# Designed miniproteins, single chains, part 93

Each design is a single chain, and the fold is of that chain. pLDDT is the mean over its residues in the fold that is shown.

## One batch from the design tools (miniprotein)

Design m3218
Fold by ESMFold2-Fast:
Structure m3218 (fold): chain A 81 residues (1-81)
Amino acid sequence: SMEELAEEIFKLVMEARKSSPEGRLKKREEIERLLLEAGVDPELAETAANVLELDAQDPSATDEELRESVKRVLEQLEAER
């Protein structure tokens, strides 16, 4: 479900925040892969993964704000189907 996908992506975003630059790249690639496996268009999956990487790098963002960001991105992707 989209809710399960959102939770998995949120976990990867939170792990990316705690990771080295190399670990962060791997988490971004995992997010993009999950979106592709969920049937998201490759260009939209890449864009979404990039947006979430930028959000993860924002030191002012709260966990709640990041969860809402993930949900918003997935809602936008569903609307573009």
Scores: mean pLDDT 82

Design m3219
Fold by ESMFold2-Fast:
Structure m3219 (fold): chain A 85 residues (1-85)
Amino acid sequence: EEEKKKELLERAYELAGEVLTKLKELSKATSPEEREKYEKALAAAEELGEKFREIFNNGLNTASVEELEEIVEELEKLLELLNQP
């Protein structure tokens, strides 16, 4: 199932890049609403990092398809939070 794993890896890297970009922009925010969004997103990103610590330490390519699907799902939820108005 090499093809599915490759697609999930590409999606995970894409989502991670978008999340990092939006977190960087929100880190400059001065409004209470934007700061609250930043704090929530940062906490969620930290929880994701802890949950998948072994995978992140060993390289995302060492993850199973099931693990990559879960990582993609969590990143999509985080990006959705960051994209809320």
Scores: mean pLDDT 80

Design m3220
Fold by ESMFold2-Fast:
Structure m3220 (fold): chain A 85 residues (1-85)
Amino acid sequence: EEHVYEVTVTIENTGDKPATVQLVRRDAQTGEVLEVLAEATIAAGESKTLRVTLRFRDGDPLVYQLVPVDPNAKIKITSLEAREL
């Protein structure tokens, strides 16, 4: 039925400028951003860890995506973990 996950993602800014990233929920059919779940600004050369709770229903086409606000930002995901609660 409904499944609840704790997701921990660690993001490194490998660029020489601050980078702002958003974790968003999108409609899988339209691509529309439905919700911004988390936003973080990461200083050049630094890492930041985000912890969010995500909800999935059986058969629900949910898309969660980490998006840099500046498309030229240089970011790297160094870890991604999900645990069902």
Scores: mean pLDDT 79

Design m3221
Fold by ESMFold2-Fast:
Structure m3221 (fold): chain A 86 residues (1-86)
Amino acid sequence: SHMREENRKKLREGSERAEELVKKMIKEEVSKEEVEEKIEELEREREENPEREMELGVVHGFLGIYLGVLNVIEENEKRKELEEKL
């Protein structure tokens, strides 16, 4: 259907943008705090642009996953520091 094809295109475009954004954030060693701020900005952008919900929703989802990964890395580094002090 026409609507299904358009939605699929928007999801693909969102996925490509999300991948490029995350790759850039990794390369530039963006802090967890900066990722959290970007997520907050994106949540506001989603509220202001409901017509872009599919595209922005995918980007938001990817940033949420990346923030989760950064939290795991931070927790692992804290555990290593504690083990070295024991």
Scores: mean pLDDT 80

Design m3222
Fold by ESMFold2-Fast:
Formats: C-alpha cells, sequence, structure tokens
Structure m3222 (fold): chain A 79 residues (1-79)
C-alpha cells in the first residue's frame, strides 16, 4: 500500500514540476497543505485536475483522491 501511494505522490510531484517548467506558479506539497487548511481540500483537488489538464491529460480521479487523502492525513497528523 505504501508503495502504490508513494508512486501516486511521486507522479503528482513530477506533474507539478512539469507545470513549474511551463512558467506556471504551482504550489509545493507544503503550500497545498497550507491552502487546504485555509480554504478546504477542494483547492488541492482543483490544483491536481488543473495540472493534468495543463499537460494535455484527462484528470485522473484516482490520482486526485490519492493526493487529497495524502494532504488530509498530513493536516490530521499536526494535531
Amino acid sequence: MDELRRQLVDRVRRLLGEIAGLDIDAPSLEELARAAREHGLEVVADIVRLAERQLGRRPSQELVDAFVDHIRVELERER
């Protein structure tokens, strides 16, 4: 399970890196966690969907869900 989640997280990180290479301000995982705390997890989902669309790919709901879940877990660990 950790291996599959790590692969999904690594894929999202590469996706965000590719967007940054296009001169688009893409938030880091830390910035996404902060945005989720301030504005809700929908912001994280929207960023992932936008990232895939900007690269000409259809947004993957599995990837979106995995990324949102990862950020949620990070926020919960801080308590």
Scores: mean pLDDT 61

Design m3223
Fold by ESMFold2-Fast:
Structure m3223 (fold): chain A 102 residues (1-102)
Amino acid sequence: SMKEKVIELLNQAKDYLEKAREIAKKDPENGEELIRMIENLLTLVDAAISAVKEGNFDLAIDYLKAAEELAKQAIEKSTSPEVRKYLQKALDLIEEARKLLE
């Protein structure tokens, strides 16, 4: 139940990150660096989901803490209010998932 809830939260976070990435791709000025950050976030979230599925909660927490820090940096770099909104929603879900594992 807790494991299923964590995976659900992280899949929702991935959906918001994908939406942020799609909008960032429309920005020729700042999009490339922000897209790379979002792609790294997606990789960290996928790694956390895999760790949760394997029962390695300590490893999942480490990946989620790294994702939280990177998400905060991505929010600060974003000039688009819509991208910032989706990144903030993803960050909130990542933080909730980590707290459930602790």
Scores: mean pLDDT 90

Design m3224
Fold by ESMFold2-Fast:
Structure m3224 (fold): chain A 81 residues (1-81)
Amino acid sequence: KVSKEELEREIEEAMALLSMAVMLLPFPEERQRVENAKTVEEELAAMKAGAEKFLASLTDEALKERARAMAERALATVAAR
């Protein structure tokens, strides 16, 4: 029923969303903003704020680049709702 390509895309999207959830764990205010968001735009703004705080805490440029890519994919997934 599901193609291998479609399954891979869904796994990548799920991994990006899980990565975003992990990035928001140390920021309860941003997490509450996501939870209380009434629109997709409010949810995206809160997720971006939390992700940027997480990225600012990283000193390894390679990890920062990978985390940024995951955050961008998560944001794109939410925006496509």
Scores: mean pLDDT 80

Design m3225
Fold by ESMFold2-Fast:
Structure m3225 (fold): chain A 56 residues (1-56)
Amino acid sequence: SSEVQKMKELVAKTREKVEKEMKSLSPSQQELLRGVTEGVEDLVDWVINHYQKVQQ
């Protein structure tokens, strides 16, 4: 769906911005931010799955 495509594009743009800003952080802060980013991506995947599938 168009919503799925839009979410994928927003995630890609967010990842680019996070990686750019991450270079100004300490290694420990970078590790924590990567963990948060992975959690958000998992949440987005869960939302996308619900948009693509009709629950029985």
Scores: mean pLDDT 75

Design m3226
Fold by ESMFold2-Fast:
Structure m3226 (fold): chain A 74 residues (1-74)
Amino acid sequence: MKKIDELIAKAKKNITDEQRKKIKEDLETKLGVSDITDLDIYLYQIALERNEPWAIEGAELVSAVLKAIEKEEE
């Protein structure tokens, strides 16, 4: 099983609906976008817990998370 799938499943279990909405609003404000998905929210939370600089920058959340996880698994 890919490590990213386990991290996403853990984030889904630990994040409340209220926390999810707050993270979405914070990300939309920070990135200047309106199309934040639940997946983006979970990936951002995972990246914050791992102190990943690229998630702080918010440039390419999905691609950046996947690349960072693959790099750590290799």
Scores: mean pLDDT 63

Design m3227
Fold by ESMFold2-Fast:
Structure m3227 (fold): chain A 97 residues (1-97)
Amino acid sequence: ISLSPEQAAREVADTLRGIAGSLEDAAKAAKEGNKKQASIYLVSARLLIVAAETVGADPELLAKIREKVTKGGQALDEGNYDEAAKYFEEAAKLARA
């Protein structure tokens, strides 16, 4: 699917903002010990990462975000909620930079 450069840049910015928001919400839910809600926000973040990749976001940036999301998800599954929140917040900062 072809987008104009202006449309692609706008879509990249919008999807990166969405990734950041979902990860910020996931971090908050993790800090509250709400694994189920944090997992829902993680699914949203992962879908938005795929969307960002599709519209031409920087692959190296997305790889760094995915690494943090994977580590955060693993910590969440292990019940390490503070560690999970830290990784989600780090990933959100990458998406906002």
Scores: mean pLDDT 87

Design m3228
Fold by ESMFold2-Fast:
Structure m3228 (fold): chain A 55 residues (1-55)
Amino acid sequence: STRERILALLERAYEEPGPLSGRLVAAITANDFDLRATAEALGISQATLSRLLRA
């Protein structure tokens, strides 16, 4: 489920790339879809990242 949400977000980010979208895609990919590591790499909380993935 989490990986499916991340993949959907990545597909969306590729359709509408922006500074935040590009950073999010790169961080998620570099951290093997690990929410904790991705949130730390982006300098945000896991709760914020989870909210972005749900939106």
Scores: mean pLDDT 65

Design m3229
Fold by ESMFold2-Fast:
Structure m3229 (fold): chain A 69 residues (1-69)
Amino acid sequence: FGKPTRREVLSTLGLAMVGIIRSHKLSEEEVVEIAKRLRELIPDDEEVLEAMRETARELGYEEAVEALE
């Protein structure tokens, strides 16, 4: 099987976005917006959502952590 599903593409992009947030220290407002969007697009992807929560906690972005809970 060679064609990824929409969910698989979004999950891959979500993980890439988590890496970008961590590397470039995006603002809390930007991270909150991304977190809310990921929850809407891939709510069942606990791997991406948990990686996002851990990154937000490490950056001290309490509002982003709240947006993912």
Scores: mean pLDDT 76

Design m3230
Fold by ESMFold2-Fast:
Structure m3230 (fold): chain A 103 residues (1-103)
Amino acid sequence: MEKLLEEVEKKMKEFAEEFENTPREVLEREIEELALEAGLDPEDARRLARLLVEALEAARRLDMETAEAHLARAAPLLTPAELEAARAALRLVAEMSRRLREL
């Protein structure tokens, strides 16, 4: 369990750092593929990918209210651990975006 959380945290940090350079369509595809591998059906995988990308885009704009709203809509498609990991990713993206704006 702990190794899986460390790997998810590492990927989320890498994702946050690469977010500025990754097109939205590529992010949606990567999340959809991961959701399909996790056992979600194709409709739920697409819905999850769109909601998570919308949440990440909102976090990048420092609009955490909108980010949390999209995450709440995605919550039924996630385990409690995945939901907490996604929330941590939103916080990391917001923190990185804030630091970039302090230039």
Scores: mean pLDDT 74

Design m3231
Fold by ESMFold2-Fast:
Structure m3231 (fold): chain A 86 residues (1-86)
Amino acid sequence: MDEVLREAERLIEEIVALSNQADAAIAAGDLDTAGAYVAQIRKKMAELMKLLPKLKDASIELVQRITAALLQGIGAEIDYELALKK
């Protein structure tokens, strides 16, 4: 459990960092770089989602952090897709 909790925390931090980097790249008009970050966000979100069944005893604070990270990652994907259509 403890190792799974540490892995979840690592993935949360990575998703948040990548989402911020993707947002910066989109703002700069560098869609190739933004696309690379979005691809990494998708991989990290998939890894985090695979851990969810093992996080049954997770604190409400950790659940809130997971939810916030996933929403931020999804937001970055949406922003990237919208930028591609313009």
Scores: mean pLDDT 84

Design m3232
Fold by ESMFold2-Fast:
Structure m3232 (fold): chain A 72 residues (1-72)
Amino acid sequence: SEKEKEIEEAREALEKNPEELVKTTGLSEEELRLYIKLAEYEVKTGKKLKKPPPDATREELLAYLRAEAEKI
């Protein structure tokens, strides 16, 4: 699927040049790895993850992503 290919490409890019992705996206390496892990889980299982709180700070969003990733 297109989403599965996008996830694989993102993972490979992060492994080959994490600094460039951090610079271009403004996200930390940890945030990028968590987003990739959660997206891969959704594609593999067909399950939708819970939406993060709309007014979440970056720190609250990161804590949410970590908690969801730990359940996998």
Scores: mean pLDDT 77

Design m3233
Fold by ESMFold2-Fast:
Order: structure tokens, then sequence, then C-alpha cells
Structure m3233 (fold): chain A 106 residues (1-106)
């Protein structure tokens, strides 16, 4: 089992991968949409970060951390009527899952 410090390092890597993936999607949007979508993605990823820190402090497993993060992202995707935000959040979700999955295989 990972230490709390190793879990925090993993959370930072997974969140960075998620943000980088979302940023790539945002960079392809019309300029007038970029700032709005970027702000909303940052807000969602901040909520994911808070959920991750709570899970780590509670001694939750990597599987529980991943489930908690996905619940936040999937809820935000489902509530959104903005296709650009939904695309950026799906890219973030996929990148986040891949980083967490790599750690679960160890």
Amino acid sequence: MLTKEEKRELAVRALKAAFDAASDVISKLPPEQRDRVLDEVARVLQRVAQAMLEAIDNGETLEEMLKRALEVVDEEIAKSTDPALQEALRAARDAFVEEMRKALEE
C-alpha cells in the first residue's frame, strides 16, 4: 500500500495529466471560448483535488480515491450543457484514469 506522501505525489501527477489533456482540447477552441472553459475546468479539477486530499487524509485506497474523483468529474459532465466543457472534462478524466491505473498495477 502507498504511503500518504506517495498518494499525494500520485494525486499531483494525475491532476497535472488531467489539466494538460484538458488544456490541449481548450487550445483548439475558438479564442472567445478558451478563458471560460479553462476557468470551469480549473474549478472542477480543484474539486477533484479537494476530494483526493480528503481521501488521502482518511486513509482510503487508490480504488476509493479514483472512484471519488470520477464521481466529481462525471457529475460535472452530466450537469453541463456546454459541449466544449464536456470534451475538455472527458479528456481530463481519461488522462486522470490512466495515471491512477498505472499506480494500481504496482
Scores: mean pLDDT 86

Design m3234
Fold by ESMFold2-Fast:
Structure m3234 (fold): chain A 90 residues (1-90)
Amino acid sequence: VDRKIFSELMEKAKEAITKAMEAARARDAEGVRRAMYEVARISGLDEETARELAERAADAVRHSPTTYIAEFVVLAEAIEAVFKGAELRS
């Protein structure tokens, strides 16, 4: 994975990632879905992949036993989306 491409995508996705983390802390599954869809699309993932990732993240927030686990899962999914986007462009 190209570090420069990853860094550029992280900067572009920063606001969407921040929204996703805020929604995760609030246990707002719909907010997480919207923000994670934006992260995936900014990262260059197609609409279907972005929707699947966003729904998986939203489900994790709904079913997480603690806010800490919800935050961790959402952050991990966001970083993976950016990483996959960087791989596509590498």
Scores: mean pLDDT 83

Design m3235
Fold by ESMFold2-Fast:
Structure m3235 (fold): chain A 71 residues (1-71)
Amino acid sequence: SSDLPEEELLELAYQRGYGLGKKLLAAGVAPEEILARAEAAIAEGLAAATPTPAELKAVEAGLEGIREAAA
């Protein structure tokens, strides 16, 4: 839920991003394509709505997880 302590929320977001990145790699998606899709989706989301600081931190943590998985 969104009422989790910030540190737990960020850890969860990172783990979800990492898991997603690993699954896409296992499915044969190239690392650069995974990162390009993730960054494009985030940019589109940020253009459509202004996130709260907590939401932005969670998005950054998730993207970090994807980057680590793709490395």
Scores: mean pLDDT 78

Design m3236
Fold by ESMFold2-Fast:
Structure m3236 (fold): chain A 79 residues (1-79)
Amino acid sequence: MMEEAAKEAEKRVKEGEDPVLVFSELIESIPEAEEASSGVRSPEEAEEAIERVTEIMKEALKDYPELLKKFEEVVAANR
């Protein structure tokens, strides 16, 4: 499951799709990351959720270094 999702995300990013859209869909496909992003009601909770999702994504994408680097760039640009 994760391997297929990561490969599809890499292909979509290489084909010029919006990385923000690609990574939002990838997060939704990872149960732990989706749960971490749910239930946010305050700016403080939003920052904590972003940190948690980022850590989950770093672990999930550790075997996909080019995709992980692109994800980190997107997170940095959208904080």
Scores: mean pLDDT 73

Design m3237
Fold by ESMFold2-Fast:
Structure m3237 (fold): chain A 64 residues (1-64)
Amino acid sequence: MKTVTLEQTIESDDEEEAKKKFGEEVLKVIQEEVNKGYTLVSGSSEIEVEGKTVKGKATLVFEK
């Protein structure tokens, strides 16, 4: 079992674009682990918006 936590702070005038960028980074992490032979078994994400700042946190659990 392997747990990966991804945290990013994105400053943007567009909340939806910042969320999309965070989602793309989460997908890249998932693809990297899958390419190593891991399977995603659970995942959670939290997004906090503070004005022009978007703080994203994803916790991903993999098994091999």
Scores: mean pLDDT 80

Design m3238
Fold by ESMFold2-Fast:
Order: structure tokens, then C-alpha cells, then sequence
Structure m3238 (fold): chain A 64 residues (1-64)
């Protein structure tokens, strides 16, 4: 279970020390990363920040 999540993160190009994380925390992080990568390029830093905040909020809602 935890190892499967770690493999998914590695496929996304993220190599982090997962020793202190629970499987639930890793699933949340993976969802956030996937949603951030799905956000199209924005023309301003403010627009990017708003889109990233919305993506993080959506990821948290999906894991409830």
C-alpha cells in the first residue's frame, strides 16, 4: 500500500524520504502534485497562485 504510493510518486519524478509519512499523507501529496501538473500555464504569477490554491483545495476535498 505505502510502497505503491511511493512508486507512483517516483513515476511523477518525485524522490523524497517517505519514512516519516503515513500512507494517507502520501496519497494527499500525490494528488496535490498531479493537480498542480494539470494546471495550464498562466500569464501572471497571481493567476498561477490562484490556480495552484484551487488545485490543492480540490485535492483535499477528494481525499475526504
Amino acid sequence: EKEEIVEEMRKEGFYIDTTDFTPEELRLLLEIVRRLRAVPPQDSADARGTAHAAAIKAAREELK
Scores: mean pLDDT 68

Design m3239
Fold by ESMFold2-Fast:
Structure m3239 (fold): chain A 99 residues (1-99)
Amino acid sequence: SLNLTPLSKEEIIKRSKGILEAAKLIKEGRKDEEVIEALKKGGLSEEEAKRLVELMRESEENLKLLELQAKGFIAKAKGDEEELAKIEEEARKLEEELE
């Protein structure tokens, strides 16, 4: 599967932690350069990081959804089914509120 190479558990956790740190930096009013560096430390390319920062800054709802997705990937990678179920429910409620 070209462009859909499965990430290792460690890579998934690393990328997701980078996304959570990036979201925190945006909330703290930090510069895009610092946010991009956090994402790159998570294993994203510069182009992927820039695109994700644009998406995160598009709306507060997008930022919340991306944080929930990152938390969900960490929970899934760790096998924390209870935490994953809670995150999936929160994400579903946010999507329903946007209808």
Scores: mean pLDDT 80

Design m3240
Fold by ESMFold2-Fast:
Structure m3240 (fold): chain A 69 residues (1-69)
Amino acid sequence: SEREALIEEYGKLVLEKSYEGLKESVTDENLFERLKKSIESAVKTLKELLKLRDVPIEELQEMIKALKG
């Protein structure tokens, strides 16, 4: 559905921006891999919360736009 596609797009953008931040600040390989897995789990939870809250399509579009800059 359109709503599910927007939730997936938002989650992908959150992951992308989070990984960019990690690459700039984290030099330890083991710490990087642990934080990466933690971020993946957090984004999975975020997507489930967006589904549970029945967030409107218009709100999801604005959230995506804000994240893109």
Scores: mean pLDDT 83

Design m3241
Fold by ESMFold2-Fast:
Structure m3241 (fold): chain A 110 residues (1-110)
Amino acid sequence: TPAQEAEIVATVRALAQRHPEFVPRLLELFERLVEALRRRDYERALETFKEIGKLLGEMATHLSPEERERVRDLMTYMGGLLNQAAQGNEAAHAALLALTERLLELLRSL
């Protein structure tokens, strides 16, 4: 939903501003995810999403409990869209691509 996507964008912005050391790796992974989604390479998209999850797990020691909850919600939402897109849901594909491109633009602006 637009409200959930706005919350995700706000979460990534806040995390990037507070933990700038992780921005270069997040930028690299989101660039790879956008590329995979544009090609409909869902195998590579899933692999990249797993790497994002691993990086966020490494960040967990630097996050507040509230930040960890917001990150978990973000991963659940995007993972749900990715799973639906891989099953042929065109609306989920479009929503995930648009959200991922918006997050990439945000990370590049920092």
Scores: mean pLDDT 85

Design m3242
Fold by ESMFold2-Fast:
Structure m3242 (fold): chain A 87 residues (1-87)
Amino acid sequence: MLDLEQLLAAVERAAAELGLPPEVVEELLALAREAAESDLEGAARHLGRMNALMVLHDPRATEEQKKLAEIMLTEPLEVAGRRLAEF
């Protein structure tokens, strides 16, 4: 169980720090709400997708990190989770 208000505040802080576009911020907020409503396993999956979105828009991220983030966002959650666990 996650505190939704704390999770939303964390997303807004990360968005400001990384200069994320509004559409990415809205996606992160949606994933944060889903994470707060999920059990521990579901929350971990949604938090993983949130991290992947932030990595794709982080200019400090390596090309390899961005490829892994893209996999997390484009593949089914179970497949993406397995591939991320390899790194």
Scores: mean pLDDT 70

Design m3243
Fold by ESMFold2-Fast:
Structure m3243 (fold): chain A 87 residues (1-87)
Amino acid sequence: SAVEELREWAEREAERILAEIEAELRANPDMPVEEVEKRFLGRLAALVSRTRRLARELGVPEDELQEVLDEVIARAARRFKELVDAR
C-alpha cells in the first residue's frame, strides 16, 4: 500500500540519518552533546519535509501521514538517545 511504501521509505531514511550521526560521533568522540543534537534535529526536520512531499506524491491521507511521522520520529529520537548514551 501507499502508506506501507511511505513508512518503509521514512524508516530507511531515519536509519541513514542515525548511521551518519554515529559515524560523526566515531570521527569526533568529544563532540558536544548540543552540537550532536543540532545535527540530528536538522536532519530530522529535513526528513519530515521530504516525507510530507513523498506522501503527497503517493496520495497518502494526512491522518495516516501524521501517524507515520509520529512513529518514525519517536523511534529515531529513542535510538539517537541510545547512541549518545553509549559514548
Scores: mean pLDDT 89

Design m3244
Fold by ESMFold2-Fast:
Structure m3244 (fold): chain A 94 residues (1-94)
Amino acid sequence: SHSAELQKKLEELYKAIEEGNIEKAKEIFEEIVSQGEEHASLAAMVLAEYAKYSKDKETAIKALEEAAKIYEKFGLSKLYTFLKTIKDNLEKKL
């Protein structure tokens, strides 16, 4: 969905991670993921973007780990594997 509400939530997700507020990021992420696989996929792209462009790789790893747990909880195995792969690759570069 390209609704203005979804776009705003994705922006708020990125900002929460950037601020290091992983608790708030988890709440926003669970809300997005609960809307279905398409919304969950867009949230995964936000996390991948933060991981790629952020200088704070430790916060990125923590966000990816917590998000992967949420995908596992919702049975989204492909998105779980996607985020785990990004996390593992980042950890190898630290």
Scores: mean pLDDT 85

Design m3245
Fold by ESMFold2-Fast:
Structure m3245 (fold): chain A 88 residues (1-88)
Amino acid sequence: SLEELRRELAAAREELARRLEEALERFPELREEIEREIERIIEREREKAKEEYANSDEDPEVIVGRAMLRAIEELLAWIERKVKEAEE
């Protein structure tokens, strides 16, 4: 449901903020790499959302919300991998 998507987004945003703060506190050298990856993921998901907007009658909030959720999930996985690599 749309309400469920909004809750998932809120939770994902909070988790992302927490994981970013933790990663940068432990490994400040990752800042530039994290910033570049954020920009890359956002750009890709933005283009996907634009394509869905052009070719779909789906609710715009659903299209954008799903794109944001995918971006956050991918970034969270990437941060986890980079933190583990930095710990080695």
Scores: mean pLDDT 85

Design m3246
Fold by ESMFold2-Fast:
Structure m3246 (fold): chain A 58 residues (1-58)
Amino acid sequence: SAAAQAAKHRQILALTAKTSEKMKKVIEEYRDNPKLREEKIGEISLETQKEIDAIRNG
């Protein structure tokens, strides 16, 4: 239904907002280790994409 699709869209927006907060935290925590910072950001991005795909395809 349209309502179900709207709910999924809102869930994705909330998820991406949470991801932004996680990214900020990682940048702060690993400010003196760029390699580890990039790795952690990559992990968060990949996990977020998987969750978005699951929401959209579920």
Scores: mean pLDDT 87

Design m3247
Fold by ESMFold2-Fast:
Structure m3247 (fold): chain A 93 residues (1-93)
Amino acid sequence: GEEAYREGILYEAAATLHVMMAHLYRKEGDLEGALEHLDLAIEYLEKAIEYYEKAVAELEGKKKAAAQANLEAAKQALEILKEERKRIEEELK
């Protein structure tokens, strides 16, 4: 449970770094670079969700509640990133 939760946090951190890189590339007008980093952010966030789901299944009490909160937030973030990716892809066409 605890190990799965930590893996979730690490993958979420990796996703966050790639979101930051995507925003930097977008500001510089490199839409292809922005898409590359958004694709990586989405992949890492999907892995974070998988590990948070495992943590929710294995943890109890306050730790389970924390894992559930992170799972919900990660799912919402994934929806936002997928929408942002679609907008940038439309700008390239």
Scores: mean pLDDT 89

Design m3248
Fold by ESMFold2-Fast:
Structure m3248 (fold): chain A 65 residues (1-65)
Amino acid sequence: AREKLKEFLLSLGLSPLMAEQAARILMAYIDGKISPEVAKEALLAMGLSREQADKAIAKAEELKA
């Protein structure tokens, strides 16, 4: 899951550091530690666009299912 998330985030144009940080947030969501709303707010706070954050959450939901 984490490696697929990192690859997806890199495909959205994120730097390797941003992709690593975003993947950690999304893994916390997948593990049920945070809500999707909290995950999205954290992604936006770290500098992702709304479109990037929405796509990242959708990918995490795909991998959680």
Scores: mean pLDDT 82

Design m3249
Fold by ESMFold2-Fast:
Structure m3249 (fold): chain A 93 residues (1-93)
Amino acid sequence: EEELQKLEELKKLIEELIIVAADILQDRTEDKLKKFDEIAERLKELADESIKELVDKLREAIRNNDKEEMVEVIQELVAKRVEIQEEIIELKK
């Protein structure tokens, strides 16, 4: 089903964004920042407004090197990923 495929892709992009953001927290490089922007743009095309706001908030925290805010937003994205996984499980039944 097309809806299931979109949710699977959304979940995957959120997971990739979390991993890259966590990597940036440990070691900030230009390559990691570019990878983050690429994933963020793809995610924003599929995501609802609440997820788009979290992506923009995380991008701003990265730009400002606000590590505390980055950790907070990553935790919110992890919670969104869990919600999407639950929705995927329901659709597979």
Scores: mean pLDDT 85

Design m3250
Fold by ESMFold2-Fast:
Structure m3250 (fold): chain A 71 residues (1-71)
Amino acid sequence: SMFDKLLEALEKRRANPDAPLSVLFNEIGKIAGKSLNMEEVWELAREARELLKTQPVEEVARRLLEKIKAR
């Protein structure tokens, strides 16, 4: 599911927070497909980076999924 793919991408980011943000951008972009433009994918990648500092990964995945579905 899209949720499971987001969860996997976010778990990888949480395990390696110093990785380039472009890695998470590319993973979110693949998952969202044509639902989001490039700027929207970058906004989600930046938001996920910040939320992962304080929020459980499942909560971050749910929030990103809702934003992808809203478009």
Scores: mean pLDDT 85

Design m3251
Fold by ESMFold2-Fast:
Structure m3251 (fold): chain A 70 residues (1-70)
Amino acid sequence: MELLEEALRAAEAGDYTAARVALLRAAGQHGPTHPAVIATLRRLAEIAREQGAEEEAARLEAMADHWEAQ
């Protein structure tokens, strides 16, 4: 899933805007409740925490929780 890989690369570079755009495009193609989409959201949050971006990590986890609840 190229868009999910793009999202992870963007997050590792600290570009959370690009990471979210790539993730939203993947969710549009595969559905937001797709296991790979949810797993990538959780991984994006982990990367954000590793970079000290705790507020961004919290937002990404909240989005995963919201989509997973469907």
Scores: mean pLDDT 80

Design m3252
Fold by ESMFold2-Fast:
Structure m3252 (fold): chain A 85 residues (1-85)
Amino acid sequence: SMKIDIFYRKSSPPSVDMVPVIVKEIKEKLPDAEITLLDADENPDLVEKYGITQIPAILVDGEVVQVGIDAKGFAEALELMVEKS
């Protein structure tokens, strides 16, 4: 099954509000996906390792997509999930 990590910030209400929408869309396309939620502030080493510069960000089997609070990267993340499935 595909592994998906969603990076958000508990300190950012818009980031928090996006999480359930992102999870729902991923589950609708990929019901067997393994989704992990990660607070970027609690995981600074992973933020540095993957070069995460915008929150939310989505990691698809080790490949990062910068989604951002405006959700501009979300379509790219969904396309990457379909390509890797």
Scores: mean pLDDT 82

